# Designed miniproteins, single chains, continued (2): the designs that were tried, part 62

Each design is a single chain, and the fold is of that chain. pLDDT is the mean over its residues in the fold that is shown.

## One batch from the design tools (miniprotein)

Design m6132
Fold by ESMFold2-Fast:
Structure m6132 (fold): chain A 87 residues (1-87)
Amino acid sequence: VSPVDRALAFFRALLDHYRAQGLRPSVEALAEFAVTLLSDLIRRERLSEAEVERWLAGLAALLREHGYSDEEVARILAAVRAAARAL
């Protein structure tokens, strides 16, 4: 299993856990978590640009599955992309 697929599975499990508790994490909380996770992946696993884009696409799909709007998804992805460019 690739580092990207493991990270997406972890993010899915986190969202599923919160949904089961009747909780919906804020856009800000998800952006912070996603930035932290991607930054760790880039530093530890030496992700290629293609792998970063695959992770972002997977994150977007996962957020939509959990009821986040296209505007909310775009805000989270913008924060993550900005952080990725700084690494």
Scores: mean pLDDT 83

Design m6133
Fold by ESMFold2-Fast:
Structure m6133 (fold): chain A 84 residues (1-84)
Amino acid sequence: SPEELLEEIKRLEAELQRLGDEFAARMAAGQDTSAVLARMVSLIREMIELFEELKKIASPELQKVIDGAIEHLRRLQAALEALR
């Protein structure tokens, strides 16, 4: 359902924010970030898949907004992968 997709996206967004905070803390402490980066990239992939599913049931106007969100996540994924 749309409500289930939105709730799952919200959960993944909260987890991504938590991992982003952990990444920043590890960088500041000079600690290894490899596992955190890998998990962030994995979560971004999951979010993109959920947005693609949401797009299938969205209006044309909402599809454009979702396309923007997907493009933003793909750029973030590329930036994080470049840090590996």
Scores: mean pLDDT 87

Design m6134
Fold by ESMFold2-Fast:
Structure m6134 (fold): chain A 65 residues (1-65)
Amino acid sequence: MSKREAARRLAEALGISEETALKMVEVLMSLGLSPEEALELLLEAHRRGEDITRFLTRRYLEATS
């Protein structure tokens, strides 16, 4: 899966812009995740009712000290 395809699917699921979704996918990819893994993780957080911005911040901090 391409980064843009993951961002498009995420944007559709969250009701956000593809540009915003792309930035979210890119954050997780910077932590070593594939586009598919980034999409699955973000969709799981959304299904759980988690704040995606808070989720991404927490994941980034846990990975980068």
Scores: mean pLDDT 80

Design m6135
Fold by ESMFold2-Fast:
Structure m6135 (fold): chain A 76 residues (1-76)
Amino acid sequence: MSEEELRAAIRRVLADPSAVLSREAFLAFLQRELGLSEEEAEALFDHFDRDGDGALTQAELRQLLRLAGLLDRYAP
């Protein structure tokens, strides 16, 4: 996934409360923005994907961005 595609996916979820961030986009985000390894990103995804649906809601994404100090970078 390109950085442009990732940024578009994140902004889409932040603009639409019915939209979800895919596992692939989430793993790409953790690796590129936080510098995590693939293994570390997968472990963190499993922790946030508490309902096991393989996607992140707007609320979960906002919480992650706030904790990472990146909310202002992606907020409209």
Scores: mean pLDDT 75

Design m6136
Fold by ESMFold2-Fast:
Structure m6136 (fold): chain A 86 residues (1-86)
Amino acid sequence: MNKNGVVINLDLSSLKEGDKLTLSFRGPMGTLPGVIKKIESLGGKVVSLSTDGSLATVTGIPGTKENIQKLADILPPGTIVTVEKE
């Protein structure tokens, strides 16, 4: 999925009710700390954040199309998200 300059490496049609996702973020330096609280509000928990604010990992996000769309609206342009089902 590509939206607002954000690339989410996920086929939205693969999402099923009850899916939980681990997300790995690679964004512009210094940007991810400013959005972490909004990402956690989608129901996940932050497990890592790099010191330069460019890399983060969040687990346990409910795998809904709505959450993925909200994520694209929250993340800074230039962010790439790798998605794994739990």
Scores: mean pLDDT 79

Design m6137
Fold by ESMFold2-Fast:
Structure m6137 (fold): chain A 93 residues (1-93)
Amino acid sequence: EVEKLKKEALENIEKVKTSTDPAEVIEAAKKAIENIKKLIELGEYELAKELADELLDALAAAEARETDLEAQMALGVQALEAAVLKVIAEKKL
């Protein structure tokens, strides 16, 4: 289960980094957040923190290349959720 969640999170983070379609980027970010949340529920705090950091970097790059305000706001919401999950994971370490 942990290995599957890690693989899915990394695949979704890669889509956030590489996709040129804002809808695909937002969908991939949401899936990565759900994978990270499940890892926290399983007690995998160190891995969840590492993945949240990678997702935050990917989202920052996606926001920087996005010109549509609505899409920028949607990406910003995903970044806030990832940041909250990172803080939760850090407090458990």
Scores: mean pLDDT 85

Design m6138
Fold by ESMFold2-Fast:
Structure m6138 (fold): chain A 95 residues (1-95)
Amino acid sequence: MVQSWGMERTRSLGPDDPPEELSDEELEKVKKAAEQLVKQGLVSRDTAELAVLLAELQRERRDDMIDQLAEAGRAGLSSAELVRLGNQLLEQRRK
């Protein structure tokens, strides 16, 4: 749908604030959903951890980390490798 001008119109629905803001409740819901999906065997632990990590980074506005993960994904890294990269970045900050 790259030629759909309707998407741009939809994005202009609100004021200056974009509708992509993640609330605390949404983040908690993502965490709980990820745990439930792993317990039910619908997704792997790595996939659930990646989803939670991305949601936390988006909420904290860690665009640099998200961009690094996005570049790695475009380069062909799997979800497991992306989780490892994210954990390495986090570990460096924790020392």
Scores: mean pLDDT 65

Design m6139
Fold by ESMFold2-Fast:
Structure m6139 (fold): chain A 70 residues (1-70)
Amino acid sequence: MKLVGGAVIGRDKVIAFDLSGKKIGEAPAENDGESAARAAAKVLGLTVVRIDGPLSPGVAEYGGATAVVE
């Protein structure tokens, strides 16, 4: 099982990470960590099995979300 991460940085950016923790993209802050994690999986051509991490918008502002992928 593989992991793809997404994180919110400040109020202006969402950053997507690959499976090695390398930054692969940025988006405006209207996207949350879950959206960033899904975008990272799509860029890598991977199928999302589930999202782990903060699923609340209020928690996502202070943390990231992780997609479990195949």
Scores: mean pLDDT 56

Design m6140
Fold by ESMFold2-Fast:
Structure m6140 (fold): chain A 86 residues (1-86)
Amino acid sequence: SEEALEEAKKLLEKGIEAYQNGDFETARKYFEEAIKVLEEADETPEAYRLLAQAYGLLSDVYLKLGNEEEAEKYWKKRIEALEKMR
């Protein structure tokens, strides 16, 4: 849905702003919320592109928070989303 993709984009923008300010816990919450919205959206190349971006950003956040296991989990999800985009 168009509304879901726009909501996810806004959440990603807020998460990126928090990340750039060094607020990794707030960035994590926004990226997790964006992923939830996108996982419930229609399966489109744009949705998978945004999911791949969100998973990659969340992986980086977990590395900043010292959680390598969660970072690896989301990095693998990013690769899967990129393959579905093609």
Scores: mean pLDDT 88

Design m6141
Fold by ESMFold2-Fast:
Structure m6141 (fold): chain A 81 residues (1-81)
Amino acid sequence: SLLDEIEELVKQLLAETDEEKRNEILRQIGELIEKIEDPEVLEKAREILEKAAAESTDPVVKLYLLIAAHEVREKLEKLKE
């Protein structure tokens, strides 16, 4: 599922130290979020991203995870209208 792919990419991102590979993983996470139209899946994706951001010690990774989580929140609010 898209949610399982996001979880796996987030785990890879948290363990990755190479900038080029980090950027590729971040891009893939963003592309998966853009494909999700199911509010239940979006809510779970938000929870995964926010939890990962809270656990991250890298400020760049933390910022990108928070940005991704914010995009999911905005999409969720739009779908509730």
Scores: mean pLDDT 81

Design m6142
Fold by ESMFold2-Fast:
Structure m6142 (fold): chain A 94 residues (1-94)
Amino acid sequence: SSALEEAERMAENILKLLGEMKAAGESLDGIRTVFLHYVAELVRWMKSQGIPDEEIRRIAMRTTERVLEELFADDPEAAAEVRAEVERILDELL
């Protein structure tokens, strides 16, 4: 699906943006705030495109785990909070 391919590109762009923010010295709280904003926008966009809820959840959670692995490896408590916040976004929007 072209919409599914676009969703994967959007997810990669989020990860790249957050990596650049970390390299520029942004705080983990700042990165968390920006990530949660963009993952919510990604979920809303995917839902508007008619992507199935199972695929939306898969893409959002895979993107979350990559962000946590690459940017939150040194803070497991913050990582757990971000994961819980993404689950809340998915429960609210799906």
Scores: mean pLDDT 88

Design m6143
Fold by ESMFold2-Fast:
Order: C-alpha cells, then sequence, then structure tokens
Structure m6143 (fold): chain A 91 residues (1-91)
C-alpha cells in the first residue's frame, strides 16, 4: 500500500510539473506494482491509458485516469479512504 501511494504521489508531482517523462516513469512503476496485486488487475487498463495520455502530453487526461485509479484502489481497500481523498485533492 505504501509503495502504491508513493508511486501515485510521484505521478501527481510529475503531472503538476508538466514533466511527461517522469509521469510516464511513475505510471509505469504504478502499473508494475498493481500487476502484483490480484485485486487491482482491473485497474491496469486505466493506468495504461494514463501512460498513453502522458506520452501524448495530455496531462488532463492522465490526471483524470489517475483519479479513477485512486478511487478504484480505495473501493478495493488497497488505499485507506483518507489517503485516497488526500491524493485525489492533490491531482
Amino acid sequence: AEAIAEAIREAIEALKNKDYEKAVESFGRLLDLLGQVPEALGLLPTVALAIIDAKNGDFEGAAENLRFVVRGLAKLGILDEETAKELIEEI
């Protein structure tokens, strides 16, 4: 859970700084981490879309997909509700 929250925070920071290379790297790390959690496999396509958006310079699309992933992780109990709320508010 901590590693997933950290990868999300790194992705948020990269998007805020308009650093698409770091955003792609952070989303790639998130994709790898979620691929190791069976309950989160349904979120992998949305993380992949966020990577595509970031590669195309679409940080608004990438941010929207990241919000969807954070909400999904909260619903699955992988992220604490308070942590998820904090992350969504920072996106």
Scores: mean pLDDT 83

Design m6144
Fold by ESMFold2-Fast:
Structure m6144 (fold): chain A 64 residues (1-64)
Amino acid sequence: SREEEIRELVREEMELGAEVVGLATLIRFGDLSPEEKARLRAEFDALVDRINAIQAQIDALLAS
């Protein structure tokens, strides 16, 4: 059902949100090499893009 699809997307968004917070904390406060920080920043950007895509899917399902 649409409700089940929205629940699954919301759960995925929440899980990715927790990962983003973890990565942001590690990037900001972690004792990391410049190379490690660059890789984590790229991973952070990819997760943010995925969260934005999921939110767009949720919004589309709610509007339909």
Scores: mean pLDDT 87

Design m6145
Fold by ESMFold2-Fast:
Structure m6145 (fold): chain A 67 residues (1-67)
Amino acid sequence: DPESVRAYEHAERLRDRLLAEGVPEDVANRLAMRAQRDILDGVSPEEAEKRALEQAKEILEKQKKLS
């Protein structure tokens, strides 16, 4: 199924990006899985990725503020 393959590829790229930005592995995996599900449910890859990146940014900003 091309749609499932595409959703997986977007989720993998997103996970790699989140890890590169210092997001904890467990959180990056959860956000990537949510993005994959959102894409399969008909959300655009761009919207799903934006949602996950915003959530990751909030987590990173909270972590930095505690330092």
Scores: mean pLDDT 80

Design m6146
Fold by ESMFold2-Fast:
Structure m6146 (fold): chain A 73 residues (1-73)
Amino acid sequence: SDKEVLQHALDALKQLVALGLPQNVLTWGMGQLVEYAKEHGSEETAKAVEEARRAVEAGDVDKALAILEEALK
């Protein structure tokens, strides 16, 4: 379901951040989650994960987490 895809993306990002991985690795990981969301979620879900990826790429992890949390409401 879309909520399972979003929850997986949120949990994965939280885990990568907790491991202290550099920004380029976080951005790569988010890119993989975007592809997963495109295959398993709706267009709206894939767009939310892509917006979170762009926030990570810009160095704003807090914004990325907020985007995914808002999409889960």
Scores: mean pLDDT 86

Design m6147
Fold by ESMFold2-Fast:
Structure m6147 (fold): chain A 87 residues (1-87)
Amino acid sequence: MSPLEQLERLTLEMLALFDENNVPQEEIDRFVEAFGRAVRALKEGRLTEEIIAELREVAEQVISGIENPEAKERLRELVEEMVEVLR
């Protein structure tokens, strides 16, 4: 599986969990924007640790608002997998 295909799979799983846990659309949009920036930078060969750190920070802000501890744990695992694919 290509890195881009892995990132798409991980993102779709994260978005499904956000929807299932009633994450506000505004928070989902913030995550999608940060993710889109990271994917664009990856495609251009200009991905930096700062862009990865921004994606992690935005993801953690969204995840921290979720009440379901099982969903929180799974989402944090997905973020770690996403970062590994980006590195």
Scores: mean pLDDT 85

Design m6148
Fold by ESMFold2-Fast:
Structure m6148 (fold): chain A 75 residues (1-75)
Amino acid sequence: AEEKIREAEAKRDEALRNAAASLAAGNTDAMQHYAQAAVHYEEAIRALRAGDEEKAEEHLKQGEEHVAQGDAAWA
């Protein structure tokens, strides 16, 4: 659904902003995790557009794991 694609795009854009902010702060570990989250969200968008909901769900889950690891790298 187009709504799921927009949600994944929003998550990708947030991950990219967090990666940029982490880089500016010198937190390279957080930056790498947020950048990987953005890659997984982009792959989820591609899977959704191809109608592969199972692959999209896997990439959304991996993206969320990388966001959590990025957040943890700030602690």
Scores: mean pLDDT 88

Design m6149
Fold by ESMFold2-Fast:
Structure m6149 (fold): chain A 84 residues (1-84)
Amino acid sequence: ELKEAERQAEELVERARRIAAEYVARARTGDPQAAAEQMAREIQRLLDEIVQISDKAGSEDVKQKAVDELSQIARKAQEEIDAI
């Protein structure tokens, strides 16, 4: 069902926001490079899950929206870590 795919994608995007915030905080108190690398790996896993869910639902719109939001979250967090 399309609504289930949308809900699951939204939950994964919310999880990405939480992960990004946690790793930005870790970067400020520890090793920024290690934090950035681990954040990138965890966000990539969420991206892969979004792609799988969206492909199964047959919705390019769900995929594109969630991918764009996740990419924006990752980019903003990386910029914050790079500024440390």
Scores: mean pLDDT 84

Design m6150
Fold by ESMFold2-Fast:
Structure m6150 (fold): chain A 61 residues (1-61)
Amino acid sequence: SMDEERARRTGEGSGAIAKALGPEAGIRMGEHEAEEMLRDGASREAAERALKLAREYAQQA
């Protein structure tokens, strides 16, 4: 679904930002994107998935 794809892209983006600017910056971007997903009408599950992926990718950067 579009929501699941956006969650994956959020994780990947947070990982890329974490590699450039550190894990905290990556996580903050992921949190912001997950909140925007909810504002855009995405499911709570998709937003939680985006946060989980953002944290995982940022921590492994």
Scores: mean pLDDT 85

Design m6151
Fold by ESMFold2-Fast:
Structure m6151 (fold): chain A 63 residues (1-63)
Amino acid sequence: MPSPEDIKQAALELAEQLPSPEAQKQVLQRAIEDLRELAKRYPEYAEAAEREIAELQEKIKSL
C-alpha cells in the first residue's frame, strides 16, 4: 500500500511530464481524491494525507 507521501510524489512526478497546466492540475486533483479515500479507509494515515493534500492544493494554486 503506498503511503500518502508516495501518492504525492508520484503525482508530482507525473504532473512534471505533462505539457499543460490544465493536465497537471487534473493529475494533482486525482491524487487529492486518492488521498481522501486513503484517509477514509485507513484513519492512521489521515493526518499525513491531510498534510500532503495541503501541499498539492498549494501546487495547484501555483499553476
Scores: mean pLDDT 83

Design m6152
Fold by ESMFold2-Fast:
Structure m6152 (fold): chain A 72 residues (1-72)
Amino acid sequence: SKDKKAEELRKKGDRAFAEGRYDEAADHYFEALKLKPTDGELLLRTVEAGTRAGRYDLVDEAVAIAVAAAPG
């Protein structure tokens, strides 16, 4: 299911983040967020990892995905 795939990606992101590999963490969290665009925790993790990695384009895209998925 999408939920199981998103959880797998989140765990990969958590591992990379714990190891200080913020670029890899941002990629994993962002892929999880694409599967669950209304998940605020995945958005927060994607923004945190993306900012630490200096991947501002990825951060902008993540916010845009979340806003589009939760109108109103």
Scores: mean pLDDT 88

Design m6153
Fold by ESMFold2-Fast:
Structure m6153 (fold): chain A 89 residues (1-89)
Amino acid sequence: SDDDLLKKAKLALNGVLNSKNVIEFVRSTNELLNIFKQMSDETFKKFLKDVISKQKLTPNLREALEVVRNDPSLSEEQKKLLDETMKKL
């Protein structure tokens, strides 16, 4: 369900934010990307508005969002929504 994807994305984001090394960071970032790819554009936009926009733009968050944004498997609409969100951070 959309609610399950939102919960999983929040857990993966916590993994990104709290990663202690490169291995944890890469694993959590890839997990987040794989969850985003399962989301509708509406669910993804909701996650960006309700969760990502409430975060401090730390180096870990910035790098994870750039990795996700540049991944060729992410849809063009999701990339656009992410770009709009990152401009406001």
Scores: mean pLDDT 87

Design m6154
Fold by ESMFold2-Fast:
Structure m6154 (fold): chain A 104 residues (1-104)
Amino acid sequence: AEAELERLLEEEGVDPSSRASLRELAARVAELPATVLELVRLERAGETTLSPELQKQVEEVELALAKLRALKWAKEHGDEELAEKIEKAKTPEEILKLVKEAEA
């Protein structure tokens, strides 16, 4: 589980050794079955089609990964306020909006 989480974080360009908020999100992702993390990777590569039940699990993982990527971006730009807002976001769409507003 941890080894797969580390690979997934590297593929998403997230620093696995970074700040406490990223570790909290990484811990949440690590609670997911390793098979779900593999399915997320395969779906993004276009290699598989998921059942509705598995798609729900993929959506939860995608939200966690979107938060990790956005937090990395916010912290690289020194925006701790944006990082806090990203952690509180409930959908990938909210995360995208927060990052886009910060870029503007």
Scores: mean pLDDT 61

Design m6155
Fold by ESMFold2-Fast:
Structure m6155 (fold): chain A 78 residues (1-78)
Amino acid sequence: MTEAVNKIIENGNRAVERIKEALKNKDEKELERAVLEAEGIKILGEDFVSKNTDEKAKKEAEKKIKEVEEAIKKAKEF
């Protein structure tokens, strides 16, 4: 795994956990901030996928982006 895809996975995991914690605490202001960070991480991950030719790295990044998208969706339903 390349360092770049590792950072996408690490940042994605952090974004998902931040959203989960904000939802658990019912902190609407923190949830809004967590969603903004997660959307930024998603955009950077999508840019990586669009420019990368390594199919394995792309699939790993796409899977993490999907997990981030699901967390954002749950946050917006709150």
Scores: mean pLDDT 81

Design m6156
Fold by ESMFold2-Fast:
Structure m6156 (fold): chain A 95 residues (1-95)
Amino acid sequence: SFMERLAELAEEELRLLGESDLEAVKERIVEELAGLDDPEAKELLERIAGKDPREVLALVMEARLRNTMPELSLEERLKLWEEQLEKAREKLAKE
């Protein structure tokens, strides 16, 4: 359920940014991570290997949330992200 929520939010964020090709997004994520000489990026690359684009989005977003302020739980960080996307939608809809 949590990973499904992450995937749905990531897809919505991409939609707001005009991204519709999840395979292309996955390819870009792999290229970005492979370009980083960082152990954490290497571990994430191994975790996403052979995964569907939706699963890749969920795993990448989980990693991003884990690296956010340590004082907040993953659920609290997810809620803040949901609220931020809602505000972005409202702002884009206003003239």
Scores: mean pLDDT 73

Design m6157
Fold by ESMFold2-Fast:
Structure m6157 (fold): chain A 72 residues (1-72)
Amino acid sequence: GPLSEEERKLIIEILKEVLENPREFDGKYVDLGTALAVANFLRPIAKEELGVELPLDQLLYAAELLIKKFRQ
């Protein structure tokens, strides 16, 4: 279904953290295919909410952080 307001806020917080402290995707928590799907989902959210076009490597790291939080 559509994202809840709380889920959207969490995503925005993760994207802000990645923008301020960029790191490389390491693949320890999620396969590249799943990370790419989530990164492509996050791309328009980063543009709309932060006004920035994040590079793919930063979107992949954001995807990994998001997946890790939802699996805990």
Scores: mean pLDDT 80

Design m6158
Fold by ESMFold2-Fast:
Structure m6158 (fold): chain A 75 residues (1-75)
Amino acid sequence: SLKKLLEEEKDPLAKIGLEQSIKAIEYAKRGDLLTAEIHLGMAYISLGVAKVIGDEKSAELIEKAIEKAEKVLKK
């Protein structure tokens, strides 16, 4: 569960990416696709930062969370 990963995560960047991906999923599920897309965009910004600074663990975690959010958003 992404929510459980967020609760256990201590890295601020990974927390931001996970939280934004979860919010994208929640807004998409209620039909608010515009707000969902905004949060998905914020998750992508977190992923970009993780890649630039070489935080491979946060990047992998955020990327997997984004993939889950994208699958919900395209439903």
Scores: mean pLDDT 85

Design m6159
Fold by ESMFold2-Fast:
Structure m6159 (fold): chain A 69 residues (1-69)
Amino acid sequence: SSHMKKLAEHMEVAEKVFKETVKKYPELSEMEKMKIGNELVEVAMESVKDGLSVEETEERIKKKVEEIL
């Protein structure tokens, strides 16, 4: 369905930003990585619910990373 496609696209953005964050901050512990990953997935899911675009979701996720670090 179109809804599942939108969810997949938003989740892909969360995964992309997470991987970029892990590469930029190699000193992060496994527990910190898990916490960040979980929070980014939550932001992506909430953004889909709110009807945000993929671009708006990426911006929101990047802001969340800055708030955590």
Scores: mean pLDDT 84

Design m6160
Fold by ESMFold2-Fast:
Structure m6160 (fold): chain A 120 residues (1-120)
Amino acid sequence: SFEEVKAELDELLADESLSPVEAITRLGRVAKRFLQLDLSEEEALEFLERIATLVDRIVDRYPDLPKELIETLFALFSRFAEEVIRKYPSLAEKVKAIIDRLREKYPDVELIVSPLLKEA
């Protein structure tokens, strides 16, 4: 359910003891479950905001994180963003704002997004 997946994400956000690799692994598991959910527009946007917050916190907490792991985190976020836009095109501008915020904070990281997100 959305509440169960949201609870797992909230636990991941609260867990300051997580290694970067463990965080990526758990986020990947959350991503698989998220893509199977029938979410409302509001729930999909809220979930994407929480994923963006998690990515931001992991990168901030581990400033020496290898580029490959940072790229993996951003790739996972991009998959969430693309699925949200695919199901709810009306959210394109709001999703783009989240992506632009991450790009401004991490300009040296290539955030791969679909052309649809660039046009929003």
Scores: mean pLDDT 72

Design m6161
Fold by ESMFold2-Fast:
Structure m6161 (fold): chain A 88 residues (1-88)
Amino acid sequence: DEEALREGLERLEEAIRKGEEAKEKDPEKAKKGEEIGRKLIELAENAANFNEESAKLAEEIEEELEKDPVVRDAALGVIARAVLERAA
């Protein structure tokens, strides 16, 4: 479905934009969020080696993202950028 693909790409672009806005609002929190986003990408790339420690780390990351929208937006922006770059 071409519409679903278009909407998906628009959502990724929006997430990237929100991540950039987060960096402008609070550079320190945005940096933390970007580091969390990179850790999530690394966990996803190593999915074949996913274990109990990986699951616990993912749970801890989820809790941090729930606490602060700036951290969350920055993390999602990094993830969206990585997804979009690989789709190209």
Scores: mean pLDDT 78

Design m6162
Fold by ESMFold2-Fast:
Structure m6162 (fold): chain A 91 residues (1-91)
Amino acid sequence: GERLERLREELERLLREAEEKGNPLAITSARIALETIERVLRGEASPLDVEIDIGVLRIILGVSKLIGDEFGARVAERGIRALEEALELLG
C-alpha cells in the first residue's frame, strides 16, 4: 500500500508541475497515470487495465517526441514508469 501511495503523491506533484507549465500533453499523461494509480488503490483496476493505460501513455510519448515536446515526453515516461511499478505490485 505504502509504495502505491508514494506513487500517487509523486504523480500529484507531476500533474501540478504540468498544469503550471500549461503543457496539454504533459497534463494528459499525468492525469492518466494518476487516475490509474487511484483506481489501483481502490481495487478497481485489473493488471490488463494498467497495461492498456501504459499503451496510451506510450502513444502520447511518441507524439511528444515527434513534435519536439521534451517536457511532455519526460512526463509521459515518468507516468509509464509509475504504472509499470504499479503493475509489478499487482502481480
Scores: mean pLDDT 90

Design m6163
Fold by ESMFold2-Fast:
Structure m6163 (fold): chain A 74 residues (1-74)
Amino acid sequence: ADLARQGLAAVKAGNYDEAVKLFEEAAKILERSGKTKAAQYFKMAADAAKEGNADEAIRYLRQALFEWFTTPAR
C-alpha cells in the first residue's frame, strides 16, 4: 500500500524513474505472495510510467490495488 502511494505521488510529480522502481518492487513482493494478477497490473503501471503515460500508469495502479485487496493469496 505505501509503495503504491509513493509511486502514485512520483507519477503525479513527473518522477517516472522513481515510480517505475516503486511499482516494480511492489510487483516482486506480490509475486512472492502468489498474487499474480496484482503483480501483473503493477508491471503494466511501471511500463506506462516508462512511456511517460501518467494517466495509464494511474489506471493500472488502481487495478493493481483492487486485485491486491480482493485476491486471496494463491
Scores: mean pLDDT 80

Design m6164
Fold by ESMFold2-Fast:
Structure m6164 (fold): chain A 66 residues (1-66)
Amino acid sequence: MLEDADKILEIVRELLPTKSPVEAAMEAARKYPDAPARVQALVYGALLETKGDVEKAREIVKKELE
């Protein structure tokens, strides 16, 4: 599950220079549809909470998955 979150966040990081955090998260979910819905939702929420800070979002997702 954290590996799925890391894959989504890596795609988000690549997209953030040209897309909003919300758009990047939606596109990442589309590119990695095999990720569990719970993980996709956690990454989306963390990116909103951290205003697109991928590193802080990863820390939140990691704690939530523990």
Scores: mean pLDDT 77

Design m6165
Fold by ESMFold2-Fast:
Structure m6165 (fold): chain A 111 residues (1-111)
Amino acid sequence: DARKYLLEAVEYIEKGKYDEALEKLTKAYELDPENPLVYLVYSILLAKLGDYEKAILVGEKALELLEKKYGKDHPLTKMAKEVLELIKQKDPDGALKKFKEFLKKLEEEEK
């Protein structure tokens, strides 16, 4: 389940455990290499590491893939756009919080 590994990656990023976060992101990518959310979490991780130029490029790729798959008005695409704007504002903690809250809400609704 790629979503489980994405949530674990987010939790490691929150704890400042970036190597463990990368390991979980790699597992998510191996399960679904076309998953736009893997790119979005990787963008947040790059922003936490201070690499804003790469974070923005990867985040824009995630948004492009989400717009193509779901359309611009989909809640997932709107969330990704908000996350990318927070990264552009150099607020990676706000970006991480927005992404985590959205995924937790989806996970709770599936129970």
Scores: mean pLDDT 84

Design m6166
Fold by ESMFold2-Fast:
Structure m6166 (fold): chain A 62 residues (1-62)
Amino acid sequence: DIDEGVIDLVYAVSLTVGASKEETVRLMAKVVGISPSSLRRRAKTHEGIREAALEVLRRRKA
């Protein structure tokens, strides 16, 4: 099981290393188990990637 802390950690690391929006989307999509295209469709901004990934994770736990 992946928890919300993993999403926050991956996002923080991506920002710290200066990863692009596209690189962050690809990495986060692998973490939550969806395609990068699906995550990109949900995220309007770089900051929105974290919230989009959390929404996917929460839906999978429901």
Scores: mean pLDDT 77

